Designed miniproteins, single chains. Designs and how they scored, part 62

Each design is a single chain, and the fold is of that chain. pLDDT is the mean over its residues in the fold that is shown.

## One batch from the design tools (miniprotein)

Design m2136
Fold by ESMFold2-Fast:
Structure m2136 (fold): chain A 99 residues (1-99)
Amino acid sequence: YMGSWEAALRAEENGDYEQAADNYTGLGELYFGNGDFERALELFTKAVELYETPRGLRNLGRALAALGDYKDAENYLRKAAAMGTERGRERILEELKAL
């Protein structure tokens, strides 16, 4: 949605990189759900560059795996697992097994 892009851009302009990263991650998840893995990768990469989170790293790894970049996918998924909660870690380990 246009409103989500505006919210992400405004947060970035205001120096609120954590909020901007969260907004870009949400947009990436919408594109990923629609099968647009290339757009999702661009958005997740931007989110992680602005503010690194387990959610952002996991989504970046998933987009890379969907595009066939299994080596980079494994690296980002392992990093997300190291930063995440026990519940998040279990989900990431299943995704790593699928690579």
Scores: mean pLDDT 79

Design m2137
Fold by ESMFold2-Fast:
Structure m2137 (fold): chain A 99 residues (1-99)
Amino acid sequence: MKEELAERLVEILKKLGIEIKFEEALEQVEEAERRGSLETLEKQLEILEMILNNEKKEKILEKFLEMAKTQKPNLSEEEIKHIEEQTEKIVKEIKEAKK
């Protein structure tokens, strides 16, 4: 349900020191649905939860690549390298924010 995704978004952001209202989170979920990107949002929340739960970097990278391939099945070597670099940066930033 959209409400469950909004609640998950609020909880994740709260753990990162970002405070948003449930209504604002729900609007973001509804906007993602209108744009046809609800599945992408769900995968993004899964990835953030994996990072917050200290999952292995390799598993987190696999999820980022799956999400990217859902949008563009044929990724160039440059795009894959960029995703790897962004994954490392995001994992570091999220773990630092959790402190």
Scores: mean pLDDT 78

Design m2138
Fold by ESMFold2-Fast:
Structure m2138 (fold): chain A 90 residues (1-90)
Amino acid sequence: GIDEEIREFIEEVRELIEREDDPLKRRGLEQILEALELLLKSNLSEEEKREYLRELKEIRETILSSDDVLVQIGAILRAIGLILDLILKE
């Protein structure tokens, strides 16, 4: 189910954080991890959880694929926005 997919992605992100040498990319991954932990604990529907998971995966790809500091900051801000949205929905 979706909660298993979220737990699998949490594990992947934790492994990425441990291997990441770039401090800004690591900070971005840490924000994704926080959002995923909130998502897993949320009372959202499976469909809503799946959409958040999709967005968080896109943010991860943006962080990992770009060496542009402004693009990385934008991705971090998007992850923070998802964290705030998840907090406000509880």
Scores: mean pLDDT 88

Design m2139
Fold by ESMFold2-Fast:
Structure m2139 (fold): chain A 57 residues (1-57)
Amino acid sequence: MGIDLRKVAEKSGVSEATVRRFIELALQGKTGSEIAEELGISVGTVKKIADVIVEEA
């Protein structure tokens, strides 16, 4: 599946680099709380990124 990283980043209010790292951590089986801690963002922002990815997929 081709996820549009730029569109996800724009809708989530984060950088494309943050979206790319989010996907990498999610594929490693990290939880939302672990991803939030690793990226230095809130759990709410992690949920927003996940919701936007589902919407764009």
Scores: mean pLDDT 79

Design m2140
Fold by ESMFold2-Fast:
Structure m2140 (fold): chain A 75 residues (1-75)
Amino acid sequence: SPVLKKIEEAIKEKFGVPAEVLVADSLEELLEKIGSRNFVIVKHGDKYYGVVTPIESDEEREKIRELALEILEES
């Protein structure tokens, strides 16, 4: 999906870390796909988005969540 790739590229550019964005129709399905990795979850419309990326602080977690939500809202 072009939107998922846009989120991944934006996180890489802003934070210098790799990111993988997963999408699912339910929170349970999304958590199964993520497994034991570090993540931020964003709900947009009827979909759940998981941003899988290294997270070092709660401040960074919030910034990643806001960035992903902004891109989803503007898509």
Scores: mean pLDDT 83

Design m2141
Fold by ESMFold2-Fast:
Structure m2141 (fold): chain A 107 residues (1-107)
Amino acid sequence: SLEEVLRQLEAFLDGLIDVAEELKTMSKEERLRALDAILQALDLVISYLEEHGVPEEIINKLREIKSLVEKAREAVKAGDFDKANEILDEIISKLRELRAEVRERLA
């Protein structure tokens, strides 16, 4: 059901927020591996949501978050941890906003 898919999305967003917060404490190499894993997970989740009729507005917000993750990865690769942490804060903010929207749709 759409409700079950949205519950799975909520759980994914919870986990992703926790990982994004931990990224600030990681080494450059650990951050790059984690960001690559996040990008792969986002691609799989976006595909899954598209197949299950989740509203395009939710899917587009995940695509926007993916774009920010790609920018964070480039900042980490360049050794610009101040810029990477700024982008990570924006990612966390957008993840929390999307999680709130998903929770309202489940209410």
Scores: mean pLDDT 91

Design m2142
Fold by ESMFold2-Fast:
Structure m2142 (fold): chain A 94 residues (1-94)
Amino acid sequence: MSPAEEAIARIREAVAALLAANPDLPASVKTLIQLAAAEVIEAIREGTLSRELLEHMRAEVERWLAENRASPAARAAVRAFLDTVEALGLELLA
C-alpha cells in the first residue's frame, strides 16, 4: 500500500472507531466529522494536502462547534478526531 493509501485507510478507521465509541453523538456532529475526514482524504488523493489545509480544517470545525454550542462530550470527541487526522497528515507530509 502507498503511504497515501495507508494514511487514507487509517483516517477511515479513526472515523469508524470514533463513531462506534460515541454512538450518542448528535447526527450534526457525526456529519461534521465525516465531512472533515472527506476533505482531508480528498486532499491526500489529489496531492494538495498541506499544513495550512489541516490548520484551516481545524479552525472551521472549532468555529462550528462554538457557533452550535456543542456539548463538552461532543467537543472532546471531535478534538480527539482532529488530533488524530492532523498527526496522520503531518506524518504523510514529513
Scores: mean pLDDT 82

Design m2143
Fold by ESMFold2-Fast:
Structure m2143 (fold): chain A 98 residues (1-98)
Amino acid sequence: APLPYGMPSEEERIAAARELIEEEEKELGKDYGEAARARLEAFEAAKAGKAEEAIELAKKAVELALKRYGIKLNEKEKEEVEKRIEETVAAWVAKAKA
């Protein structure tokens, strides 16, 4: 190859994901773009060790996605989603510390 490319950094991958979300939002609509950006911001917050902020952003991403599909969760489903969000954020934080 004429240019030796190293693996893109995690920050470069996040920037590329953000650009892809902006392009996909043009085709899939604003609710999709807002949900996808909130999910990416949740990951960035978790990487920075901001677990509480990451959980809140992940909850926002889920709420926006559910709104896009017209889905309303009952109390039991909300509890299951919150547990999954907390487990996912904890895994992201643990990976960032390793």
Scores: mean pLDDT 74

Design m2144
Fold by ESMFold2-Fast:
Structure m2144 (fold): chain A 70 residues (1-70)
Amino acid sequence: SLEEAERLLNGLSYIINSKETEPLSREEIIKKVMEATGVSREDAEAAVGLAVKLGLLKEIEGKGYVFVKP
């Protein structure tokens, strides 16, 4: 639905606008998205997964994910 898409976009917006410079675990990013946007865990997981596919989050072996800025 449009409302489901809006929740996903809210999660992505948090990730895009994050000022985080240090690598975070996937779980830490999910929790931060949930806390900042009020979305469910499932919506936050979907937003994080999409952010990885879009290159907005880059996996660093053994350290978690780093936020990529344009």
Scores: mean pLDDT 83

Design m2145
Fold by ESMFold2-Fast:
Parts: C-alpha cells; structure tokens; sequence
Structure m2145 (fold): chain A 94 residues (1-94)
C-alpha cells in the first residue's frame, strides 16, 4: 500500500485548531474545524487513509482538552467543536 500524504488544506486546518486551542479561542477552533470539514469534503477518495490519520490526531487533541483539570467553558466549547468536526469527517469517510 502507498503511504498517502495528508492534503495541505487538512494539515493547515489541524494546525489552526491546535493554535486556537492553545489560545483558548473556541470561536477560532470552530472556524478551523469548519475548514477541516470543507477540506475533507474536497479531498479525493485516494486520500481517505490520510484523512483517517488526520481524524486520529484531532481526536487526540479533543481528548487532551477533556482531560484538562482546569476545564474552562472555552475549553469545553473547543472540545465540543472538535468532536463535531470529527463526526462530520467520519460521515464523509463512511
């Protein structure tokens, strides 16, 4: 099997999500999550393996947020936005 490269728009969206999470900006997380969904919808079927890897990374980020002992409303909203994006991309891959 060939190792697919993660599409640049997907990778950029994940980077934006990470930055927004670090800044505790739930609105920016939602915007980056929407960009991720759009990038996944635009990706060719051959890139599905790369999208699965991207989803695993995103799920890990969401898990880290939920495990934070200093849970704020912003972190909770960010984790929810990430979970919604993961669910939407999983639906695209199904």
Amino acid sequence: MKIPAIPEPVLEAIKEIIKAVDAEDAEAVREAAERLVEAAEAAPAEDRGALEVALALLAMIGGILKSDPNMTEAKKEAAEAIDEAVDRVEAILA
Scores: mean pLDDT 74

Design m2146
Fold by ESMFold2-Fast:
Structure m2146 (fold): chain A 81 residues (1-81)
Amino acid sequence: SGREEAERALAEAQAIAEKAENDPSTSKEGKLGAGVGAGVGAISYAVGVLAGDDEFAARGARRGAERARAGYETGDFAAGA
């Protein structure tokens, strides 16, 4: 279901942000970008869930995971946020 997809994407976004935060080789900007990306994904997830829109929740969480990964991999705040 869309809710299950959203939950998986949210978990992925959170895992990426946690990995970035715990990686001493990642820049402060990359850690912050990954955290912001995951945070925006979590907010979009919550809004979609509260509105009864599982597709919105899933898309928001997936975008959050993609942004978190970009911030982590590039070390660029703007890529994560």
Scores: mean pLDDT 83

Design m2147
Fold by ESMFold2-Fast:
Structure m2147 (fold): chain A 91 residues (1-91)
Amino acid sequence: MEELFLRAMELAEKARKALEEGDYETAVEYAKELARVGIEAARQGAVSLARMVADTLRDLAREAEEKGAFEAAKEIYEYAERVERAVREAE
């Protein structure tokens, strides 16, 4: 559990840094890995962690959109929806 939480925090920080630097391709890749962590958390019954990951992905997508990176924002929103679906399937 703690390992997934720490991994999620690390990936979220790396994604935000990539967005701040204008490296949208790298930000999307970290968001994808973050979504995988969220899906795994949902599968393990760590629903609160999975919800936190989905919320973080939505925040990252909004930040990308604010920066004008609309394609990156769209992909990150799709990753958030995948995590939200995994949460619903786990409940």
Scores: mean pLDDT 87

Design m2148
Fold by ESMFold2-Fast:
Structure m2148 (fold): chain A 55 residues (1-55)
Amino acid sequence: ASAELVELLGQRADAEEAGDRERFREYMGQIVELMRRIGAPQAAIDYWEAELRRA
């Protein structure tokens, strides 16, 4: 498992709890970029892109 992904997921959750929508979207974008960079399956990338669009 990627340590960067775990860290970003935690930061996203913290931003959501704090109501910091700008930071939440920022971390969501970074998760999508990281998933592409580590060669994640297309289904995983599509999932996170859809979540970012909902955010």
Scores: mean pLDDT 79

Design m2149
Fold by ESMFold2-Fast:
Structure m2149 (fold): chain A 100 residues (1-100)
Amino acid sequence: SPADKVLEIIEKAIEKVKELAKKWDKETQAKVEKLIAEAKEELAKNRDDIIKQLQITNEFFQKVIDLAKEAKDLETLERLLKLKEETEEELQKILEEYQN
């Protein structure tokens, strides 16, 4: 289904965020793990609602980007912004394919 493909893209993005966060201290990594757990729980509750899945994903990225800003990690901030953009482009392509 379109929603299942959207979830696959989102889950891959979350795993990439987790990988980027591995270089942060344990306290910041714990905050990222909490955000991942919260996002996954909300996505599971909205498995068939693409609009909600996109909103949850955008909020997740904003919160992780804020952690990068607080950590003053400009390199990871740039990588997170690029990952967010690439994820949004992949999601948009799926939505365009299924709206036609």
Scores: mean pLDDT 87

Design m2150
Fold by ESMFold2-Fast:
Structure m2150 (fold): chain A 71 residues (1-71)
Amino acid sequence: ARERAQEAVRRLTAALLAYAEKQGAPQEALEQLRRQAEEALRYVGTLSPEEAARLAELLDAEAARIEAAVA
C-alpha cells in the first residue's frame, strides 16, 4: 500500500518537473519540487495502508492531468 503511494509521489513529481521545465522554470524551482517530493515520501511513511492507498489514487489522477497538459 505505501509502496503504491510512494510510486504515485514519484510519478507526480516527474510530471511536475516536466511541466516546470517546459515553462522555463529556474533551477531553484526544480530543486524546490524535489525537496517537496522528499517531504511527501516521508509523510507517506506515517500513513495507514488505507490512507496510503487513497492518497495513491488521488496523486495518480493528478499526475495524469499534468501529463496530459504537458503533451
Scores: mean pLDDT 82

Design m2151
Fold by ESMFold2-Fast:
Structure m2151 (fold): chain A 105 residues (1-105)
Amino acid sequence: SATAEEIRAVFEEMKRRIKELMEKYNVPQEVIDEVLAFLETLEKSTLNMVEEGVPAEIVLGSTEMALAGLLESIKKLLKDNPELYEEIKKVIDEALARIRAILDA
């Protein structure tokens, strides 16, 4: 569906931007791989819910909870780099706002 394709594009951009930020700040490759693997799994889960016709409110709520959990993990992993954490949080917040707008259409 058009909705699924738009959500996929948001996840692809979010993954790219987060990878670029982490590489710029010399984050260990194992941490980068873990974060990207989480986002890839969440993308597949979110797209599956959309394709199965799960209500938009449930899809959004599930995605928000998963991303909030990821941010708490990233905050702990990047405790010595609060600037990078804030930049990643901004990327995730912008992606979530876009997903909300797509699902509310």
Scores: mean pLDDT 89

Design m2152
Fold by ESMFold2-Fast:
Structure m2152 (fold): chain A 90 residues (1-90)
Amino acid sequence: SEAEKILKEILQKAENASEEEAEEAIKEIKENSEDVKEYGKKAGISGKTPLEIVVNYIKAEAEKAKEAEKAGLLTEEQKERLKKIEEALK
């Protein structure tokens, strides 16, 4: 799925995860689908699948991080992670 591809790119490029580590993380999200859906409802994050909810959560956090960057509140490490996340979300 598109959400799975985006999440794999975020994990591998922003978190420096191996392919195996990224696949395991995606498996864990799928295995905890009910908890992910419940979290999404409580956080006001929508998605048709658990992976879409996680991607939409990351999108929302990236938007907040962009505002924090404009305010000068991010560390250099946080700025670099944000750039990698934004590239993966394209």
Scores: mean pLDDT 83

Design m2153
Fold by ESMFold2-Fast:
Formats: sequence, structure tokens, C-alpha cells
Structure m2153 (fold): chain A 100 residues (1-100)
Amino acid sequence: KAAELLEEAARRAEEAARRAEETSPETAEDLRSAAELVREALRAYEEGDLEKALRLTMAAALVLMGAAFQARLDGDEETAREAEEALRLVLEAMRELEKE
């Protein structure tokens, strides 16, 4: 479950970044950074490093919260919704990781 949630979160963050590229390059960069952190968390999880996976997942959540907030300030509701959905998936992945 955690791996599937992280994969979907990374995909959504990448889509949000692509969408934001023309309107807010800085938000797009933050979303790409969040996607990279999620993919690193997934890699750590597959390697059995749960502590590293949790730490990277927490870092991704913080970046996604900032990106979603900035997208809303910029009036980009679609990017904000996508970033918020990626954040939701990341938080669900954290709950699954803590049960292990």
C-alpha cells in the first residue's frame, strides 16, 4: 500500500509541476522537488530503510504544503488541487509506513 501511494503521489506532483511551468516556474520547481523526494522515499522503502523513507516522506509533505499554498495565492486552483491531492497521498503513505 505505501509503495502504491508514493508512486501515485509522485505522478500527481509531476503533473502539477508540468501544469504550473508556464504560470509559476518557482512553484513548478518546488513540485518537481517534492516528486523527487517522494521517489527517493519509495526507493528507501523498497530497500527496507523505513526511517529514511519516513524522513523523506515528511520532507515531501512540507514542500507540497508550501507549493499548494503558493499555487492558491497565484490563483492557480488546478495546480493547488493537484498538489493537495499529492499531499493527501503522501500523508496516507506515512500512516502506512508507521504501522510497519
Scores: mean pLDDT 85

Design m2154
Fold by ESMFold2-Fast:
Structure m2154 (fold): chain A 91 residues (1-91)
Amino acid sequence: SRQQQALDSMLDKINNTSQPVTISHDQLQLVVDYIRSNSKMTDTINQYISDSKKNNPNGSLGQISRDSMDNTPDDRVKVGILSLRSIQLKK
């Protein structure tokens, strides 16, 4: 789907760049809307973030998101975690 292509493109840009990547608000909104429309995915993402936060309670959202990604078996959930990290990094 177009949503999956947008998610894959965004994931590639984030993972292949050592510098902060500018992600358009439209692309980020598309990912957020996809996650919100899938309550099970939202719950799964929140669970991995919660577990990572317990392992690193003083970590930044970016560090927690990275740790969550490393422990996540589902690529779709990894993209959700990266989207949350990208929101924090745009500050």
Scores: mean pLDDT 58

Design m2155
Fold by ESMFold2-Fast:
Structure m2155 (fold): chain A 51 residues (1-51)
Amino acid sequence: MLTDALNSAVTGEQLRLIQNEVNNYLNTTDPEKQKEYLDKVKELVEFNKKL
């Protein structure tokens, strides 16, 4: 359905953004920056749940 197709496309873009922030989190050893990247991942996951 049109709504389902649009939702699927948006979810794909959100997964890309989540992967980027997860990679930043895994490659950072600075606790301050790790918290920032983790918070961004959580925000993107919460946004995705609202779709």
Scores: mean pLDDT 71

Design m2156
Fold by ESMFold2-Fast:
Structure m2156 (fold): chain A 60 residues (1-60)
Amino acid sequence: EEERKETIRETAQALIDIGDALDEGIKSGNKEEMDKKLSEVNQKNVERIRKLDAEIEARK
């Protein structure tokens, strides 16, 4: 429960950081590079959430 709270906060923070980076990319015109980086970060976030779910199940 507490672990999930921390993970949710970390995920929310990551989204905020992604939004800021995307804004900078749009302003600089490097949208293509930012798009690829966002895709990679998104994959890592999905994996993190999946692992947390498994950990919660294992705790019983």
Scores: mean pLDDT 70

Design m2157
Fold by ESMFold2-Fast:
Structure m2157 (fold): chain A 75 residues (1-75)
Amino acid sequence: MLETVRQAAEATVATAERAYRLGVEQPEQAEELFAQADEALESAVLMAEGSDPALGEEVRARAEAIAAEARAALA
């Protein structure tokens, strides 16, 4: 069960990374794409936290790092 949730969370994080990448490539759409990516990352964190608080903390730390890197790339 945990393995399935981890895979689902990782797939959601990958989707968010793609949205951030598109936002960096298309600055005029960055606000909308970053908002979608932020929602996807929060969804991944909630999925992980619902199954294992420790996994949730790991996913949250990774999500915050990904979001910060994307915003730095846009600046």
Scores: mean pLDDT 79

Design m2158
Fold by ESMFold2-Fast:
Structure m2158 (fold): chain A 106 residues (1-106)
Amino acid sequence: SSSEANAKALLDQSIASNEQLLEAMREDVERARERAERYSDNEALRESVELAERNLERAEKFLEEAKKAKDDVKKGIIYAASSGVNLIGASVSILVAEKEAERHER
């Protein structure tokens, strides 16, 4: 049906968008990790980077499940959404790490 075709197209687009965001966030996490290494005694900064890394790893795992399940559109959408939520979590943790690092650069 047209609705099923549209849902599949949205799933495929969501997978592609999550892949692009995941790659960008890997670069952001790497930069945050490098900044955290300069302030190794800052527990809050270290914890924020570790949370970002864990959220990114979970997002990647859900994205791989979404790719495997794309012929089951409903299951694929659930995994793609779970990946997206973990990308949001990684983004928040990166912002916290960036703000904490800025406090030490003043």
Scores: mean pLDDT 84

Design m2159
Fold by ESMFold2-Fast:
Structure m2159 (fold): chain A 86 residues (1-86)
Amino acid sequence: HMKVEEIDLSKMNELSKKAYELLKEKYPDIKFVKAPPEGALVSPDLGYFPLAEKGYTYVDENGNEFKSAEELVKAFLEGKPLYVKK
């Protein structure tokens, strides 16, 4: 199970940092957790957004990287699963 924990934004990748700012400002009820290890499926089903550390990136269900934090946030809000890869 995912849990809410303190996030060190300086350790997060650029998409994670920008997604955090976008979601925190516009959707204050969304909680943040650290993304699981490389290759693990991450689901936003419990209202938690997974933040990926530097060296990792977000991919969609087809393995394509998200091009912007806005695209990533849109996918999350649409209920699409997020995958984290190195």
Scores: mean pLDDT 70

Design m2160
Fold by ESMFold2-Fast:
Structure m2160 (fold): chain A 92 residues (1-92)
Amino acid sequence: KLEEAVERFIREARELLRRTEAGELAPEEAAEGVERGTEALVKALEAAGVPEEKLREIREAGRRLAEALRRGDLEAAREELERLERLLREAV
């Protein structure tokens, strides 16, 4: 189910953030994980008929999360993750 794909991505993104905060994962690896996961999920949402405007918002939120992770700005990363979670749950 699409909802299961969304919840799995959210759990994976939260785990990437936690591991980065703990120093167990390089920021660049976490950012790449978020970018790959976001793009895969956007393709699934597009196939399910989610409007282009919402897909654009999701891509932008995913990009901002990845950018915050690369900068090591964990506070901004948490805020962008919360935004991405909200957008994804609204899309399904």
Scores: mean pLDDT 87

Design m2161
Fold by ESMFold2-Fast:
Structure m2161 (fold): chain A 66 residues (1-66)
Amino acid sequence: SEEELRERVEAVVEEAIKEDASIDEFIARLEALRDEAVAEGVPVDVVEAAMEEGARKYVEYHKAKL
């Protein structure tokens, strides 16, 4: 569901931050979630919105650290 996808995206963002993962690793994790969500039948628009939200949160964290 959209809610479950958002929770998974937030978990990926939090784990990437805690583990100090590279941007490439973070992107790879988001791409895996996107592919799973699409395969499960989540609408593309919903998937794109969730990916954008996760990316925004990750960027905001790193911008605040600077």
Scores: mean pLDDT 78

Design m2162
Fold by ESMFold2-Fast:
Structure m2162 (fold): chain A 63 residues (1-63)
Amino acid sequence: MTREEVEERLKQRGIDIDKIAKEVGLSKETVLDIIVQLVERGELDLDKATYEEIVEAIKKALS
């Protein structure tokens, strides 16, 4: 899965990657890389995860 695929799929669900990046204090590119890794590991369902679940998954990945 590419960064562009992640951003487009989230955008289609009304989830703005720039808002996530601002909330977690990371660059958009870093957030997209983390989401790609989480999805590929089966730790995040990109089609079902809420905004809050995505933010929490990123925070957990950084811990």
Scores: mean pLDDT 85

Design m2163
Fold by ESMFold2-Fast:
Structure m2163 (fold): chain A 100 residues (1-100)
Amino acid sequence: MKEEARKLLEEAVELARKGGSAEEVAELIAEALKLGASTEDLRKAVEGMYEADKERAGEAARIAAERVAKELTPEQLQAITDVLPEYRFDILAAAGRGLR
């Protein structure tokens, strides 16, 4: 559900700010993506994570993209990579691997 997806993204941002692992943050992002998170909510969340720790944000986005590649829309992928330009290649490659 869209509201549930937003709450998961808010939890991901707070976890990133508290120094949670990339894997833990990725799990919340992956679940939000499966629930149909909006591009606006994704962009806002990824921006918040990037401000907290850009390397962790990039790694979490990469892990999430690989895990939910089959459910990830091109618009969601674009929203994530637009906020993480230095990690774009790694995120796109991960999504490609997730599609097998």
Scores: mean pLDDT 84

Design m2164
Fold by ESMFold2-Fast:
Structure m2164 (fold): chain A 90 residues (1-90)
Amino acid sequence: SEEQLKEIDRLGKEAIAALKAGDLDKALEAIKKLFKLASSSDDKEVLEKAIKKLEEVAEVLKEIDSLEGQELLGLCRLCVAFLSVLLEKL
């Protein structure tokens, strides 16, 4: 739905903004909300947008040289892998 697409975009931007501000806890919350919304959807456009936004978040996380940043990068990659499997089954 249009509402889900807007929310995915908002959450992805919120995660990136939080990472740029050094707020990894806020970024984790946004990533979790984005993943929950996408994984509960059977809408191909929602899944594709969520994968793209999580990949954008992962690119920012690659620049963060910390254990917490590496853990969050691992979580983003697992989320992308899971959503990609869901997308293939649609």
Scores: mean pLDDT 88

Design m2165
Fold by ESMFold2-Fast:
Structure m2165 (fold): chain A 99 residues (1-99)
Amino acid sequence: AEYARKAAEYAEEAARYGEEGDIEKALEYANEASNYADEAAKKGKGKAKRYAFMASASAGVAALSAGSGLASGKPEEGAKSAAKAARKAAEYAELAAKE
């Protein structure tokens, strides 16, 4: 479950950076979380695969929220939305790692 654990770690850091208003770091770490969650989904079976897929989707939403905030000139709103999605990604990645 190495990839799922790394996805959780990067998603937790993405959430922290989003909560601190560091939207560029939130985007960077959310993208890494999504990549690790995708690898966990490819190698997983049953519930582990499903949770890893949900972690990847939530990390993708976090990256999209951060990117949209940067592009639209709403970095505080984007960072807050990214943090919420990244927290959800971390929860799913931890569930995938426990299976």
Scores: mean pLDDT 86

Design m2166
Fold by ESMFold2-Fast:
Structure m2166 (fold): chain A 93 residues (1-93)
Amino acid sequence: MEKLYKPNEELKKLLKEAGIDSDYVTLGELVRAIADLIEKEGLLDTSENPGVIDAKNTLLGKILGVDKIDLRDPSKLAEAIEKYTEEVPEEEA
């Protein structure tokens, strides 16, 4: 089973904008939603380097606390997202 994350209030707003209306999401769903929002807002055309997004003046940059998003390194994007989520522990009853 993939680990489930509970996004904070700011990240929940971003997920709703991407069409995800769930209290719990996988890391893959979070990364996908952010990538979809970048494409929807046309931010792919704003970078000098293909796949690097200038997020400094965007809602995404404000929510993630980053000035740039590198889509060529999804692990860095995942790490930034994980900072704003709470991991749901597997509780064995």
Scores: mean pLDDT 66

Design m2167
Fold by ESMFold2-Fast:
Structure m2167 (fold): chain A 89 residues (1-89)
Amino acid sequence: DVVNPFRGAVVRIRVGDREVTARVLGDLPETPQILPPEELIPVYDEEGNLLGAISRGTLLQLPDGTVLTLRELFPVPNEEIEVTLLEPS
């Protein structure tokens, strides 16, 4: 099984002036093992070091308990999404 390397982690997601904190729940069961670059969002630590990447299909849980994918949260194609690791799993 391919397990999302950030499963259980708390991340900060920024798009322009918008910011949301979410817990990574994992990937959808149908997520391909090889994804095109446009489906991958890099994940950095607070110091700006690259840690890895997550898919736009990554399942997230918001602070209010809402569960949705990163793509559903930020559906606009090609918008710049910044993901920062706040708390490791």
Scores: mean pLDDT 74

Design m2168
Fold by ESMFold2-Fast:
Structure m2168 (fold): chain A 92 residues (1-92)
Amino acid sequence: MATPEITSLSAEAEGTTITVSGTTTAAAGAVAHVVVSNENGEEVASGTAAVDAAGRFSVTLELPEAGKYTVTVWVEDGDAGSDPASVTVEAP
């Protein structure tokens, strides 16, 4: 199998609600794994999203409090996994 790649990644906060969106080369039905870590590197939220037929994924997660977070995403398509991609987001 070709290794899936994350081709774009964004995260937006509205209060403590974060929306993580991106695009991938993975096939429809592949799983995007999302982990949100605080400034201390502690996992505070996680979720999964299915990749759609256009290679897009989106998930909405709740954060415990305002602050700076690191969002890490990787995509799994069967036995093949992408390299992790990360983005930082600040919840007001």
Scores: mean pLDDT 81

Design m2169
Fold by ESMFold2-Fast:
Structure m2169 (fold): chain A 74 residues (1-74)
Amino acid sequence: DEEKKKIQAQAAALQEAKKKYQEELEKARKKVKEMEANKDKVSPKELVLAGAEEGVAQIGLSASQIGEENLKKK
């Protein structure tokens, strides 16, 4: 069934995106924690940018999860 193959391909792509965003989120969180530990050597601008990276990764992860749930309903 060609339609089932397309759904499986989309599910696999969303699963890969979800893993990628989860890894990016973990990296961003570690970066923010390291910057907070070195507060005297980090500019406020750099800390804000690191926080923005964490936010973008969280949004990407949430979007991938919603896409996965929508495919499960089909």
Scores: mean pLDDT 78

